# Ledger of designs, part 110: designed miniproteins, single chains, continued (2)

Each design is a single chain, and the fold is of that chain. pLDDT is the mean over its residues in the fold that is shown.

## One batch from the design tools (miniprotein)

Design m7832
Fold by ESMFold2-Fast:
Structure m7832 (fold): chain A 97 residues (1-97)
Amino acid sequence: MEAVEIIITFPAPQTEEEKEKLQQFYDLIRDFLAASGLEDVEMEEVELTISKKPEEITVRIRVVGPRDKLETVITYIESLAKSYGLAKVESRPVPAP
């Protein structure tokens, strides 16, 4: 088992439409993990930080699983973030439990 920490930074949603888009983004990640046979991949929210200047939300999530599946999950999240116009996505390896 390996672990990767994914850091996503995006502007804080200001409208109901933007909030719905963010919810859809998270729902798509959740559905991908469930529907794609990735049940042996675990995802945990490690930290949520809200800044006021600029108004941004940074989400740090830890993903644990087999290496090949982690690469697939990271690629999916990065592609999805690009399609939603998110400002920044980073990934780093971390010690597995």
Scores: mean pLDDT 70

Design m7833
Fold by ESMFold2-Fast:
Structure m7833 (fold): chain A 82 residues (1-82)
Amino acid sequence: SQEDAIRGAELVLERARAAGNERVAAAMERALEHIRKGDFEGAVRVLQEELGLSERAARGALEALESGDPVVARSVAHELTL
């Protein structure tokens, strides 16, 4: 859901900030703006442009955050903040 995607993206943002990963933090702040507006495709483009992810990887990450599974959301956060 949109609420789960927001929560998941906020978790990734928090972990990026804690790790000092300014690039991922900035990308997640911009992606969150799109997610809050219901602009899923805009969020996909942000992750592609800011993090260099393929469309498939960006879409997969966002869909994982939308799952509402906190284990999956934490896994995505860990991988993006490496």
Scores: mean pLDDT 82

Design m7834
Fold by ESMFold2-Fast:
Structure m7834 (fold): chain A 99 residues (1-99)
Amino acid sequence: MKEELNELIKEIERVAQEVLKTAKSDEVKGIALRAAQAIYGALKGAIDGSLTKEQIHELLDEAIRDAEEMRKTASPEEQPLIDKLLELIEKAKEVIDKM
């Protein structure tokens, strides 16, 4: 469980770095980084026990909303990274629910 969360954190960091390299819009970049930070914070809080499941779900739901909003204005080059971020959020929710 904690190992799977640590792997998700590393994958999120990788996706965030890809967003920084490919995003041409400061707005898209900003929203993607904010979503990644929310996911990272939620997963870290789950690992160290500082956040409740309810708080973690709220952060992940906010990240989903931000990612979906960003996808509406994203270029075709940026859309796959946003889709990957959404996949990571869903996987994080599943892992946390099993804890």
Scores: mean pLDDT 75

Design m7835
Fold by ESMFold2-Fast:
Structure m7835 (fold): chain A 95 residues (1-95)
Amino acid sequence: SETLLRAIGLTLRAIGLEIDGERTGDPRLYVEAAKEYIEAGELFKTLGDTDLAKKLYEKAIELAKKAKELAKDPEIIKEAEELIKKAEEKLKSLE
């Protein structure tokens, strides 16, 4: 499945961005990781893996909150807040 390969690729990219964010403390890396986790979660939901989609949305919320905490730039804070809301809405959609 092309969708499965894309979902795996996005998840691996998100993990790499999360690791780089942890090493550097750069909130932009956490924002990008959260975006990739949300997209991967949406693809796994499409594939019927709602348990994995839930875990990926929860990880996106975690990293977006971390980005908001570390960020000084109001643009990054706003983007992190929007990602938290988006991931929370997607998580609720799995109920």
Scores: mean pLDDT 91

Design m7836
Fold by ESMFold2-Fast:
Structure m7836 (fold): chain A 78 residues (1-78)
Amino acid sequence: SMDDAIVLARLLAVESAIYVTMKMHKAGKMPTDQAKKELQRLLEEGRRLKAEAVARGVLTPQQVSHVDELLAEAESLI
């Protein structure tokens, strides 16, 4: 459905933002304190969107695993 597509698109956007934040920090383009604050906000949003997508049944087990791995990597940096 359109609502399912919107939830998936928002989850993908948060995943992309986490990835970009981690890459910018690794490249020395973002201070550690800024990266930690940004990742904390993105983790809270990502966990909410993941829970909604799972409740809607729109994620495959492989997609759930991928999201969990990304969120765990981001959390390790906070």
Scores: mean pLDDT 89

Design m7837
Fold by ESMFold2-Fast:
Parts: C-alpha cells; structure tokens; sequence
Structure m7837 (fold): chain A 80 residues (1-80)
C-alpha cells in the first residue's frame, strides 16, 4: 500500500504540473492543440493517482485539477 501511495503522490504532482503548464500556456495565448494535450495528459495521470490511492485528499485534489483543466480548455477554445 505504501508503494502505491508513493506512486499516487508522484502521479498527482505530475498531473498538477501539467494542468499548471496548460493554464500558463492558455494565458500566454499559446497553441490550442498543446493546451488540449496537456489537459488530457494531466487528466489521465490524475485518474491513475485516484486508482492507486484510497485517500479522500487525493480524490479532492484530482477533482480540483479536473475542474481547472476544463476551465482552461474552455478559455483556450474561446480565444481560438
């Protein structure tokens, strides 16, 4: 379980990094395709983190990242 929890934490951090990168890129008026790719990859890693971890904290953090990713994607699409 500790090994899965450590892997989940790493995936959660990577998911967050990708969503933050997407937010920055969208704010800077960058490529829509790249924003979409980052959001989708972040979502996949977040889903993996939840599957590996049974903690409510991980679930809440991933739900926040998913909501942020959706907002970023909607914003980027409106600018293109």
Amino acid sequence: SQNRDNQSQQLLQQSGDLVRQAERLAREGGSLDEVERLVLQGGRLGSQAVRLSGTQDTDRQVNDLIRRGRRVLDEARRRH
Scores: mean pLDDT 86

Design m7838
Fold by ESMFold2-Fast:
Structure m7838 (fold): chain A 90 residues (1-90)
Amino acid sequence: MKEVAERVEELLLKAGEAYKAGDKEKAIELLKEATELAVAAAESETEAEAARLAGEAHIAKIQGDEEKAREYYAKAKALFDEAEAARAAA
């Protein structure tokens, strides 16, 4: 999982740089790639869904849809908390 984590971090860094440069389309492409890797690397379906929603929230924010971004961030956070609780209970 080390290689996937490093790749996701690299893609997120590049997405942030593209966004700061005003290249919204490139930032979205990089976020989609990072999200796909995070989903594939997820240890549970709950973590995979959380990663997907977090990716959608970032894309919505870049597109200027603040309402959708807040909604998806809230859903992603709830699922990440659920996955963490399940891990702690194991």
Scores: mean pLDDT 79

Design m7839
Fold by ESMFold2-Fast:
Structure m7839 (fold): chain A 100 residues (1-100)
Amino acid sequence: DLAEALARLPEELANEPNEDTRRALRWRMEELERAPSEEELERLVEEARRLFEEAVKKGVLSEEEAKSVKEAIEKAREDGAALRLLIEILRKKLEEHKAK
């Protein structure tokens, strides 16, 4: 699935007339192509765990959601793209809680 997605992105980027959509596709392509260093993976795991702990402390996540996120972080330990998506989701949930 990942290899097929990577193969398709260059053609989609070349044929997309909308600049905002091209920027989003380019960013996603860079994220999927980038093999994170061991140090980067450790930093992403630490950031995800830190945001998870903050979300739990602030009551942003239910007990079931907290278990799911914790399992997702452990499964994504070697997947930089998945870790970055988890970090983004946790940040958005914390911002929504702050805005209330």
Scores: mean pLDDT 67

Design m7840
Fold by ESMFold2-Fast:
Structure m7840 (fold): chain A 63 residues (1-63)
Amino acid sequence: MKVLLLGVGMSKEEALELARKLAAAHPEWQVLPLVVESLEEAERLAEELARETGFEPIIVDKR
């Protein structure tokens, strides 16, 4: 399964570490981490990419 990890309020390094932990817990998942500027942008990208690319979105807001 393809998973899109959308990180809000975190660094690229923090998002990569979180994606690594998710992939370790779910070895059948292909986890792609993306850092976005706002929760609104994360929600928009999740809706668009989940429909068009077959990725399952997970939004993580650190704020």
Scores: mean pLDDT 78

Design m7841
Fold by ESMFold2-Fast:
Structure m7841 (fold): chain A 60 residues (1-60)
Amino acid sequence: SGSRTGLQLALDELRRRGRGTLSDEEARRIGEKVRELTGSKKSVEELAAGVKAAANAMPV
């Protein structure tokens, strides 16, 4: 699903940063990529919010 694809991209970004919290800008970039890859009808903002919430809730 789009949310799972975004979560993987978010975890990759957190790995590069040394496991910090995702910023709004990083979450938006991931949301844009998820929409591009999955053709989701959800807005970038909705995808970004979901990705950010999921990634920030996980221990990395």
Scores: mean pLDDT 69

Design m7842
Fold by ESMFold2-Fast:
Parts: structure tokens; sequence; C-alpha cells
Structure m7842 (fold): chain A 67 residues (1-67)
């Protein structure tokens, strides 16, 4: 299976259920450490996408409470 597809699957699962985001990010980090530098880059990018998605969701929720 392509590393990019696997990384995207984990990112999508984390976005679908934010409660699993720390677990999915840990899995991405673990896979990145056991793979090649190229694979590590793809997993790191997916982790960044999860963090950015969660950050935007939190900012939007804060805006709704404030506005």
Amino acid sequence: MKVEKEAKKLADEAKKNPKTAPEKMAELSRRGRTGSDEEAGKYLKASGEIVESLRKSKEEEEKKKKE
C-alpha cells in the first residue's frame, strides 16, 4: 500500500473523530520513525493536516461562543 494513502487514511479518521486524533497522530509518528525519510515526510505532512484541522475547528467553535 502506498504510504501516502495510509497516511491520508489516518488523517481522515482523526478528522472524522477528533477524540482519536492524539492516537492517530501517535500512529503516524510511529510509522514515520520506522520508515524511510521519504515516508517520514508523508506521515509528518498528514500529522500537520490533523493539527491544522483541529486548530481551525477550535477557532471556529471559539468564534461561535464569542460572536
Scores: mean pLDDT 74

Design m7843
Fold by ESMFold2-Fast:
Structure m7843 (fold): chain A 61 residues (1-61)
Amino acid sequence: EKKKIEEAKKAWEEWKKAATDPSVPQEKKDEIRAKSDEYQKIIENLSPEEKAKLVEEFLKE
């Protein structure tokens, strides 16, 4: 679903932002990482064709 791809991208962006912010407590980083992992599992369950499109979208930005 297109919506799931957008959510995965948002979770990845939040993780990247939290990782570079030392003021974010480790508990919050763990929560964001867990959300990113859940969306990664959704992505991994996509067909190879859909995964290729996802990679292209993330690179194309």
Scores: mean pLDDT 69

Design m7844
Fold by ESMFold2-Fast:
Structure m7844 (fold): chain A 92 residues (1-92)
Amino acid sequence: SSLKPQDVKDYLLLLRKVYKLKSVTEENAQFVADAFANSADPQKALTYFAAGMMFLGAGAYDLAEAGFVRAAELTGSEKVKELLLKVLEELK
């Protein structure tokens, strides 16, 4: 089933809770969800984000980074890209 923008926020907040991430706040997680919703092709952006989630869950950090970076680029937001890279750095 297809991911929704709200699922991106919920996922980032789940990572914050599980891994005690300092990079994720309620406000910036909402900003990321909104950026996905407002992208030119939300379904394409969310598909790459879902791939990143799958690879991260499998411990494949390099593939997860590639998926999340592509998803962020599709939102057109540099802030989204910076946040997702900071999240991945904290998860090392």
Scores: mean pLDDT 89

Design m7845
Fold by ESMFold2-Fast:
Structure m7845 (fold): chain A 60 residues (1-60)
Amino acid sequence: SERDKILQEVADKLREIGDALQVLLDGKRLVREGEATGDQALLARGQELVAEGREKLGGK
């Protein structure tokens, strides 16, 4: 039905948002770990993931 198609599209969109939020959270965790350990590579990776997650969510 048309309703089932709409529900599937909404479900797919929610999965995309969930995935973007996970990238953002993973990035924030890597930044914290890098700061705690002094690992500049972890800091850089974390900052990149935070930027990617924010871009996918339409934030700054």
Scores: mean pLDDT 85

Design m7846
Fold by ESMFold2-Fast:
Structure m7846 (fold): chain A 60 residues (1-60)
Amino acid sequence: SAIEQALQTVARLLEVQELSPEQAATILGLYGIRVSPAQAREVLRLLKAGDFAGALALLR
């Protein structure tokens, strides 16, 4: 799914660099996923914690 691919892209980037919520929202937007700033912050928090399943659930 586009959501899974978008989250995998964000997760991979987080392994090598820090991302702002604005940068995360931009990446998600490239996959057609629109998020609020609060949702972008929560996605980053969950992915940094290794909670990929939680990030998926948030964006459904």
Scores: mean pLDDT 86

Design m7847
Fold by ESMFold2-Fast:
Formats: sequence, C-alpha cells, structure tokens
Structure m7847 (fold): chain A 81 residues (1-81)
Amino acid sequence: MSELVKQLVEELAREYSKEEGIDEEMARLLAAAALARALGHDDGADAVLEHAYRTYDLDEELAERARRLTEEGAERIREAL
C-alpha cells in the first residue's frame, strides 16, 4: 500500500472520529471498511460495517451516515491508488 493511501486512511479515521456518535475505535473500523471497499473487497467492507453497527448499537440514521462516509472514503482512496 502506498504512503499516500496509508496517510489518507489515517486522515479518514480522524475525520470520522469528529462525527457525532462516532468514537475513535468505530472511526478506525469505518476507515478499514472504506479501504476494503476501495480495493474491491465489498463483502469484507460489509462485514466490517455490520460489526460496527452491532458493536456500537447504531440507530438507522447514524448507520446510514456511517455507510455514506465509508463510500465517500472509498472514492477518495481509489483516486489515490
């Protein structure tokens, strides 16, 4: 993985942790899901998101926002690949 992609994943985790209802640990899971999706591992990305949703007992609004953040993050990572 390139240094730019590593830096972007770290930046995404920091940005996600600033979102209301998302702590640092969940933010790292969302950044990992974004990376998995960017690399074409959709099943892996979905599994990470489901784990986050269940672990942090997210309501539908926060779950939808988290999914949108990971999709936007995946696009940013693909542009850096």
Scores: mean pLDDT 79

Design m7848
Fold by ESMFold2-Fast:
Structure m7848 (fold): chain A 84 residues (1-84)
Amino acid sequence: MPEEARRVLEEGGRRLSELGQRSYSGGRYANDGLSVMTRGSFSSIEEAIELLEEAAKKASSPVGESVAEVLRETAKRLREILEE
């Protein structure tokens, strides 16, 4: 995996970890998203993007919106790395 993509995933994971500690109602969604971002077995950046977008869809609720936003932003950054 490219170093830039790894850094994007690490930053996203850090943000989710902090969000999970601060948001009791969003904690489960943050943990689910973090498990995707800390996965060491991504075969491609495209796979990571798909898993993050799926996790964001599951988190998309009034109580998980902050988590969904972090997941979508991380997926967007990975997509930008693929394109440029």
Scores: mean pLDDT 69

Design m7849
Fold by ESMFold2-Fast:
Structure m7849 (fold): chain A 67 residues (1-67)
Amino acid sequence: MMERRKRMGEAAIDNATLRVEGMRKAGAPQEEIKKLARESGDMVEKTAAESEEIHELARKVIELAEE
């Protein structure tokens, strides 16, 4: 049911978050991390267009990268 769409989006967001944090811990430049976070968020948002809940989570990941 609804949980299928949410679960797929959550997995994508978790992957994006891990990718961004991995880059940060690896000592990548902030600008590079921001670009990857925005790209990942955009990809998740395109997938999450099917669900408003997933879109909300994708937006949160982008905000965390901007902080």
Scores: mean pLDDT 65

Design m7850
Fold by ESMFold2-Fast:
Structure m7850 (fold): chain A 71 residues (1-71)
Amino acid sequence: TLEEQIRLLDEAIAALEAGDRATAIEHLKQLNSLGVNTTATIKAVESGTELDIEAARVGLAAYRTSLRSEL
């Protein structure tokens, strides 16, 4: 559901802000299983630079805003 996707996005963003990459990846994989394309974001978190991770966080926040506008 949209509410489930928003919850997982919030949890992934919070994990990235806390520096908990493992938890962020877990939530991003759950989003992927729900049909959200997170493959590039997962790679950025797993092996990217700090700039790549920040760009991923910004992208996730923008997508969350887009999903909330659907409600």
Scores: mean pLDDT 81

Design m7851
Fold by ESMFold2-Fast:
Structure m7851 (fold): chain A 91 residues (1-91)
Amino acid sequence: SLVEEAKRIGEEGKTDEDVERLIELLQSKDPEVRKAAAEAIKRFIEKNPEKLSKETLLRIVETLQSLLFDEDPEVREAAKEAIEAAVKALN
């Protein structure tokens, strides 16, 4: 499932391609997939804070900002936490 793919990338992901896949999954029609992708982005950043460029981190923040107004409250919370992780990694 796409939820399982997102979780796996969050746990094991190491590449820019892994991050791009998570950004794609944030645009899913399924709120469970959007939530899993946001949670996976947070986990990826926490495990790899020095591996992502400032440009990639800023793009992650920009994409996640749209999810702060998502229909699903769990998606909104996951997006907020992922943004906090990305902002911390920018410093």
Scores: mean pLDDT 86

Design m7852
Fold by ESMFold2-Fast:
Structure m7852 (fold): chain A 80 residues (1-80)
Amino acid sequence: LEPETLTIVLKGPDGESTELTVYPSTTIGEIKEQAAKAFSLDVESLKLIYKGRELKDSETVASAGIKDGDVLEVEGERVI
């Protein structure tokens, strides 16, 4: 019921990383949009992997079990 923010780390395909502040209610689809902007990736090709599992767009930070300081691996094709 209380909105706590989490800071997560996104690792890009070239070994770049960025931090993102999210809510437990933030969807994986929203995180994919931010990762696509940060790493210049095609959103349609983009996958987020957490602890060896591919995350679905309809999941939330809370439903996926993501915690503060956790790392998500970003896989995708560049838009050029």
Scores: mean pLDDT 80

Design m7853
Fold by ESMFold2-Fast:
Structure m7853 (fold): chain A 55 residues (1-55)
Amino acid sequence: SLEDLIEEAKNLLLKVSDKLSDEELNNLIDKLMSAMLSKDENKLKDVIEELKKLL
């Protein structure tokens, strides 16, 4: 569901936040917020994949 994708993205962001610069973190937050506001599951999946690459 959309809510499950949002929770996954938020949890991944928390796991990688300490590895990122402030600029990189803000860019990912902006992408996540954009996807959430548009309710775009494909954009959320793209954010999740970007975050997984940082693990």
Scores: mean pLDDT 84

Design m7854
Fold by ESMFold2-Fast:
Structure m7854 (fold): chain A 72 residues (1-72)
Amino acid sequence: ISPELLTEAMEEASADLPEDLREALIELARKSKSPKELYELTLEYAATLPIDEAVALMRAAGEAVRRAKEAA
């Protein structure tokens, strides 16, 4: 799965999130070389957030990985 495909999937998956969380997730997707790396980076970022924001963040990341796998 290409970083471009992951980034596009993340933009769609994060559309309903607050702007700051959405921007952070899109940047993580751009930095990620694989779905595994995106998961790991998102988990590290989620650890710095309140639990409700962490849950929303992890759900968006999971949806982005799912969409990217289906598109590949």
Scores: mean pLDDT 79

Design m7855
Fold by ESMFold2-Fast:
Structure m7855 (fold): chain A 95 residues (1-95)
Amino acid sequence: APRPTLEQEVADLEQAINDLSKKAEEAIKNGDIETAKDYLTKLGMHVIALGGLLLAAELMNAPQEVIDRLRAVYDRAMEIYKKLKEKLETLEKNK
């Protein structure tokens, strides 16, 4: 099989982040703290992977449009992670 393109790797990570975000949100809604923590940990790992791809694109002098797209996806992923982490911490405090 041909090697995945950078665009395909970013798309796959964005899809995984969206899926994990929905699962984490549902677990938080249901009060399932352990399941929410697992999904949030996995989401955090994908955010780290996106940050690594952004750094690699910058070091490889990728086109500015590619860097801008990667940054936008990374910023959105960070915002999702932050909001879910805050919701989970609130749920844990009210235990």
Scores: mean pLDDT 82

Design m7856
Fold by ESMFold2-Fast:
Structure m7856 (fold): chain A 81 residues (1-81)
Amino acid sequence: IAEALSKEENVEKAIERIEGLTNKLIENKDKPGAKENIEKMIEELEKTKELLESLKEEVPESAEKLIEALEKAKERLEEAL
């Protein structure tokens, strides 16, 4: 994992995936079950952030970029609730 995160290309792909999932959840926020899906996503983003913080010593720059992307996604999802 640390070796994969050391490559900017892998970090960019992870950010794109996070943004894509966030956008889809927000676009569907008025559908039945959307609130529950958004809440679950927020929880998963928080857990992923905790894991990345634990890796910060090995890949500080990559971890910081991903943590920022996760925080922005979480804020957007919380705003959509």
Scores: mean pLDDT 76

Design m7857
Fold by ESMFold2-Fast:
Structure m7857 (fold): chain A 55 residues (1-55)
Amino acid sequence: SMEEKIEKMAKGFAKLASQLSPEATALFAAWLVREVEREFGPEAAARLREKIEAL
């Protein structure tokens, strides 16, 4: 499902973000959310943003 894909993406982001500076993490988050919106639409992007902000 889309929710499972978003959950997987959020977990992947968290693992990579642990190795990045705060500045690189912010840029990576912005890029990832934008790409998800482009491919899967604004609701999927909003769900991913919500999960990232909860980290």
Scores: mean pLDDT 84

Design m7858
Fold by ESMFold2-Fast:
Structure m7858 (fold): chain A 74 residues (1-74)
Amino acid sequence: SREEIAEEVERRLLAHWFALSRTLSAAQRAQATALLEQAGKEIKALLDQNLPLEEFRKRVEEVERRTLAALDAV
């Protein structure tokens, strides 16, 4: 389901954040947290749009890719 795809992506983003958090300063952790919150908002907006499953997967994977790149730049 779309909900299962969203949960899986959010779980992967959280795992990446936890790995990074061990090496980040407090200020960098705050920036990383804001990026995760923004990703969550985008995924929720996509869930509300009632997209076909394949289009939803593609859009959520785009959010994941962009968020991971932004997290690595913190």
Scores: mean pLDDT 86

Design m7859
Fold by ESMFold2-Fast:
Structure m7859 (fold): chain A 60 residues (1-60)
Amino acid sequence: SLADRIANAVRNALLDKGVPKEEADKRAERFREAVTEASKLPPEQQDVAIEEALRRIVAE
């Protein structure tokens, strides 16, 4: 699915930043879940929720 591809891309980006594999896998899975949950929100809140989730997992 698209969510799986995005989660894999995020995991690889975290690994490139030096995040340990266990943590990268965990954060990627949490992002995948966040994207799924965001899809249940009203459209005006979906992009904000996804951007916040992405910032949390990519930021230090």
Scores: mean pLDDT 76

Design m7860
Fold by ESMFold2-Fast:
Structure m7860 (fold): chain A 89 residues (1-89)
Amino acid sequence: MKEKAEEYKKKAEELRDNAVKATQLGANPRLIERIKKRAELYEKASEAYENGDEETAQKYIQEADDLVKDIRDKVDYFERMAKLAEEVA
């Protein structure tokens, strides 16, 4: 679906931008790697939505969420903080 494909493409881009900022702020390299891997999974989900394969897209989204489940709250917090830091800088 076009709208969801665009949504997850943007999410992947935001995660990549956040990984760059997290690197500049001296964040843990393992955290940065998980953010990048999550971005790759969202790109695959976007591709699946473009092909009309909603089931495969949802599987990739679930894998992305499961990848950071143990640190999900921390990842989401740092992603949000990195974005806010750019808006006020």
Scores: mean pLDDT 74

Design m7861
Fold by ESMFold2-Fast:
Structure m7861 (fold): chain A 68 residues (1-68)
Amino acid sequence: MVERFAELKKQYEEAVKNKDYEKAVALLDEMIELLRQLGEQVPDAQAEIDKLIAKYEEEKKKLRELAA
């Protein structure tokens, strides 16, 4: 899980650098899905994971505005 999340984050950063905002949004969706799965496995971290998901959801909205 951690290795896959790190790879997705690397691809996300590269997509943003390349101004490929549609790809960056798709990668954020995958990262959010992994965080949701992690929250189900580690309930004690649910509040921290929810905050991180909310942050990425807001970032996704900003990137969609740039892509449009």
Scores: mean pLDDT 80

Design m7862
Fold by ESMFold2-Fast:
Structure m7862 (fold): chain A 89 residues (1-89)
Amino acid sequence: KPEVVLEDQTITAPLGSTVTVTVTLPGEKLAALVVTDVATGQDVASSVAKPGENSVTVSIPAKEGTYRVEAYAADGSLAATFTVTIKAA
């Protein structure tokens, strides 16, 4: 199944706070979100879905940069991806 490409987001937040991102895919059962810093390739945050949910929320430490958010379905396939850019408030 092809992944869903969601709209890229830009979020302005005070550095050292947390940014909350929620992914909802109607009709899809989600397992997890993984957030990777695009510049370093390091995973910076992840969250696990409750069983049967189509919505997952992840909290990202507010640090300036571009982050790739990958949403994984319950079968382990990549269900959706998008980019979040965090800027200092």
Scores: mean pLDDT 77

Design m7863
Fold by ESMFold2-Fast:
Structure m7863 (fold): chain A 86 residues (1-86)
Amino acid sequence: MISGSGSVKLKKGEKHTVEVEAPEDGKYLLSLAVYKGEIKVTVDGKELGTFGPGIHSVEVELKKGKHTITFEALSDAEFDYGWFKL
C-alpha cells in the first residue's frame, strides 16, 4: 500500500508510531489535519517539523522499503494524518 491514514488523540508527551512501506524511491506527501495541540513529526528518527492547529502538507523523500513515522504530542493533541505517493 502506497497510502494510509488515521485519526489520533494523544496526551502531552505521548507518541504514536506508524510503519509505512515505500514501494519505490521518491517523493511522498504527509498530510496533517491538526484539530488541537502541537505535534512533532519525525521520519526514521529525523525531525520533519512541528505542527499546530490547521491543515499541513509536507513532502518527504523516501527510499524503497520500510520507514517509521512518529508523532509526538508537545501538548494534548488531536489530529488526522495521511500519506500518499507523489
Scores: mean pLDDT 81

Design m7864
Fold by ESMFold2-Fast:
Structure m7864 (fold): chain A 60 residues (1-60)
Amino acid sequence: SEKEIVRLKILKGMYEIVIGTERFLSERLSPAAQAETDARIAELEEYIKELEREIKRLES
């Protein structure tokens, strides 16, 4: 439904903001902490890809 598409797009935008924040904060961390942050960002990017697939499915 249209309402579901809007909800998923908002959720995607929120995850994108979280990724941007995590990247900004990680610049001042140790290499080990940066690697952990990069792993978390990779997980969030996978969530975004799943949301993008669901949005595309609902829009078709």
Scores: mean pLDDT 83

Design m7865
Fold by ESMFold2-Fast:
Structure m7865 (fold): chain A 76 residues (1-76)
Amino acid sequence: SKEEEIEKIAKELQKLWESMPEEVRQKFEEAVEEVGKQVAAEKWSVEEAVEKLLEVVRKYAPEMTELVERLLKLLL
């Protein structure tokens, strides 16, 4: 049951991402690239990177925030 719930949330997040405005996706993509650079340079831990990505989601794609939080609770 827990695995089925995770799968449903993941599919819903994917559909929301596909429906997001191009402008929002571009800004999120730029922020993800920045986080990736800091992680690759070993400047930020994975935990710090996750926190930074959640801040970006909350700012540019708030509609996804609740689903991302629910997914994280199921994974943790």
Scores: mean pLDDT 76

Design m7866
Fold by ESMFold2-Fast:
Structure m7866 (fold): chain A 85 residues (1-85)
Amino acid sequence: ATSTLTVKVGDEEKSVTFSADQSTKLTFEAKAGDKVTVTVSGPVSGSLTVTAKAGTYEASYSVSDKTLSLVNVDTRELLGSVKLT
């Protein structure tokens, strides 16, 4: 089975398809006021949405705990995390 991690940032979309038994991550840049939506779809699914400050972000999915997280790389702030079901 496969899963997809998708990041929508303003007018841009970035995705990676990966094996459902693996962890993955995507790094992206956002402008101030961009709506960022991070989604995992597959055997487990979930999403989180935040309004961004300008900067570099990392969306990560951990298969071992089924958690999707979004971190600002510049500030190291955790903006959100969600357990997938």
Scores: mean pLDDT 81

Design m7867
Fold by ESMFold2-Fast:
Formats: sequence, C-alpha cells, structure tokens
Structure m7867 (fold): chain A 98 residues (1-98)
Amino acid sequence: DPLVEAVREARRRLFGFDLEVTPDEANKVLELLKKARILESQGKDEEEIWKVYRELAERLGVPVLSEEDARQVYRIVEDALKEINPELYEKLLKEAEK
C-alpha cells in the first residue's frame, strides 16, 4: 500500500527508525493533509491551519512545542507522500482546489 509506505517513511524521517503503520492510521494522516491543503487554498487564518498541523503531529506521536514544529512535521509527511506516491499527492492538491 503506497499510502502506508509514505506514512511509514515520514515516521522514519521523524524518529530515525522504522515504525509499523496500519492502513487506518495512514488514511487518517491523508485526511489531515487534505484538510490542511483545503484550508490553505481557502486563505483561512493561521490558527485554523496550525490546528490541523498539530493534529497531524499528535497522530504521528510527535510532541509539538511550537507552531513551527507542527509545520515541520507536516512538511516531512507531505514530502514523503510526494516522493513515494506522487500520483496520490497530485490528487490531493487537485481535490483542495476551488
């Protein structure tokens, strides 16, 4: 499953070791990435966007000390998805368009 592999790669980048990822966990991460992209495309305020970044970090088990830390976690997950499943990443971007 390319989505599971992308989330697993993101966790590997965050923690420096391989962690098991279930399809259910991977789908929840994808939904948060999609939600963040939709909010960004709609020009929503930073606070709404930061909430989604924090939820994503918490879902991955990463302690968040700042909004910048949450953004960094989001970017690592986005980059992993783009590299491992560029087709799904393009779909996510198009679904976020208005």
Scores: mean pLDDT 77

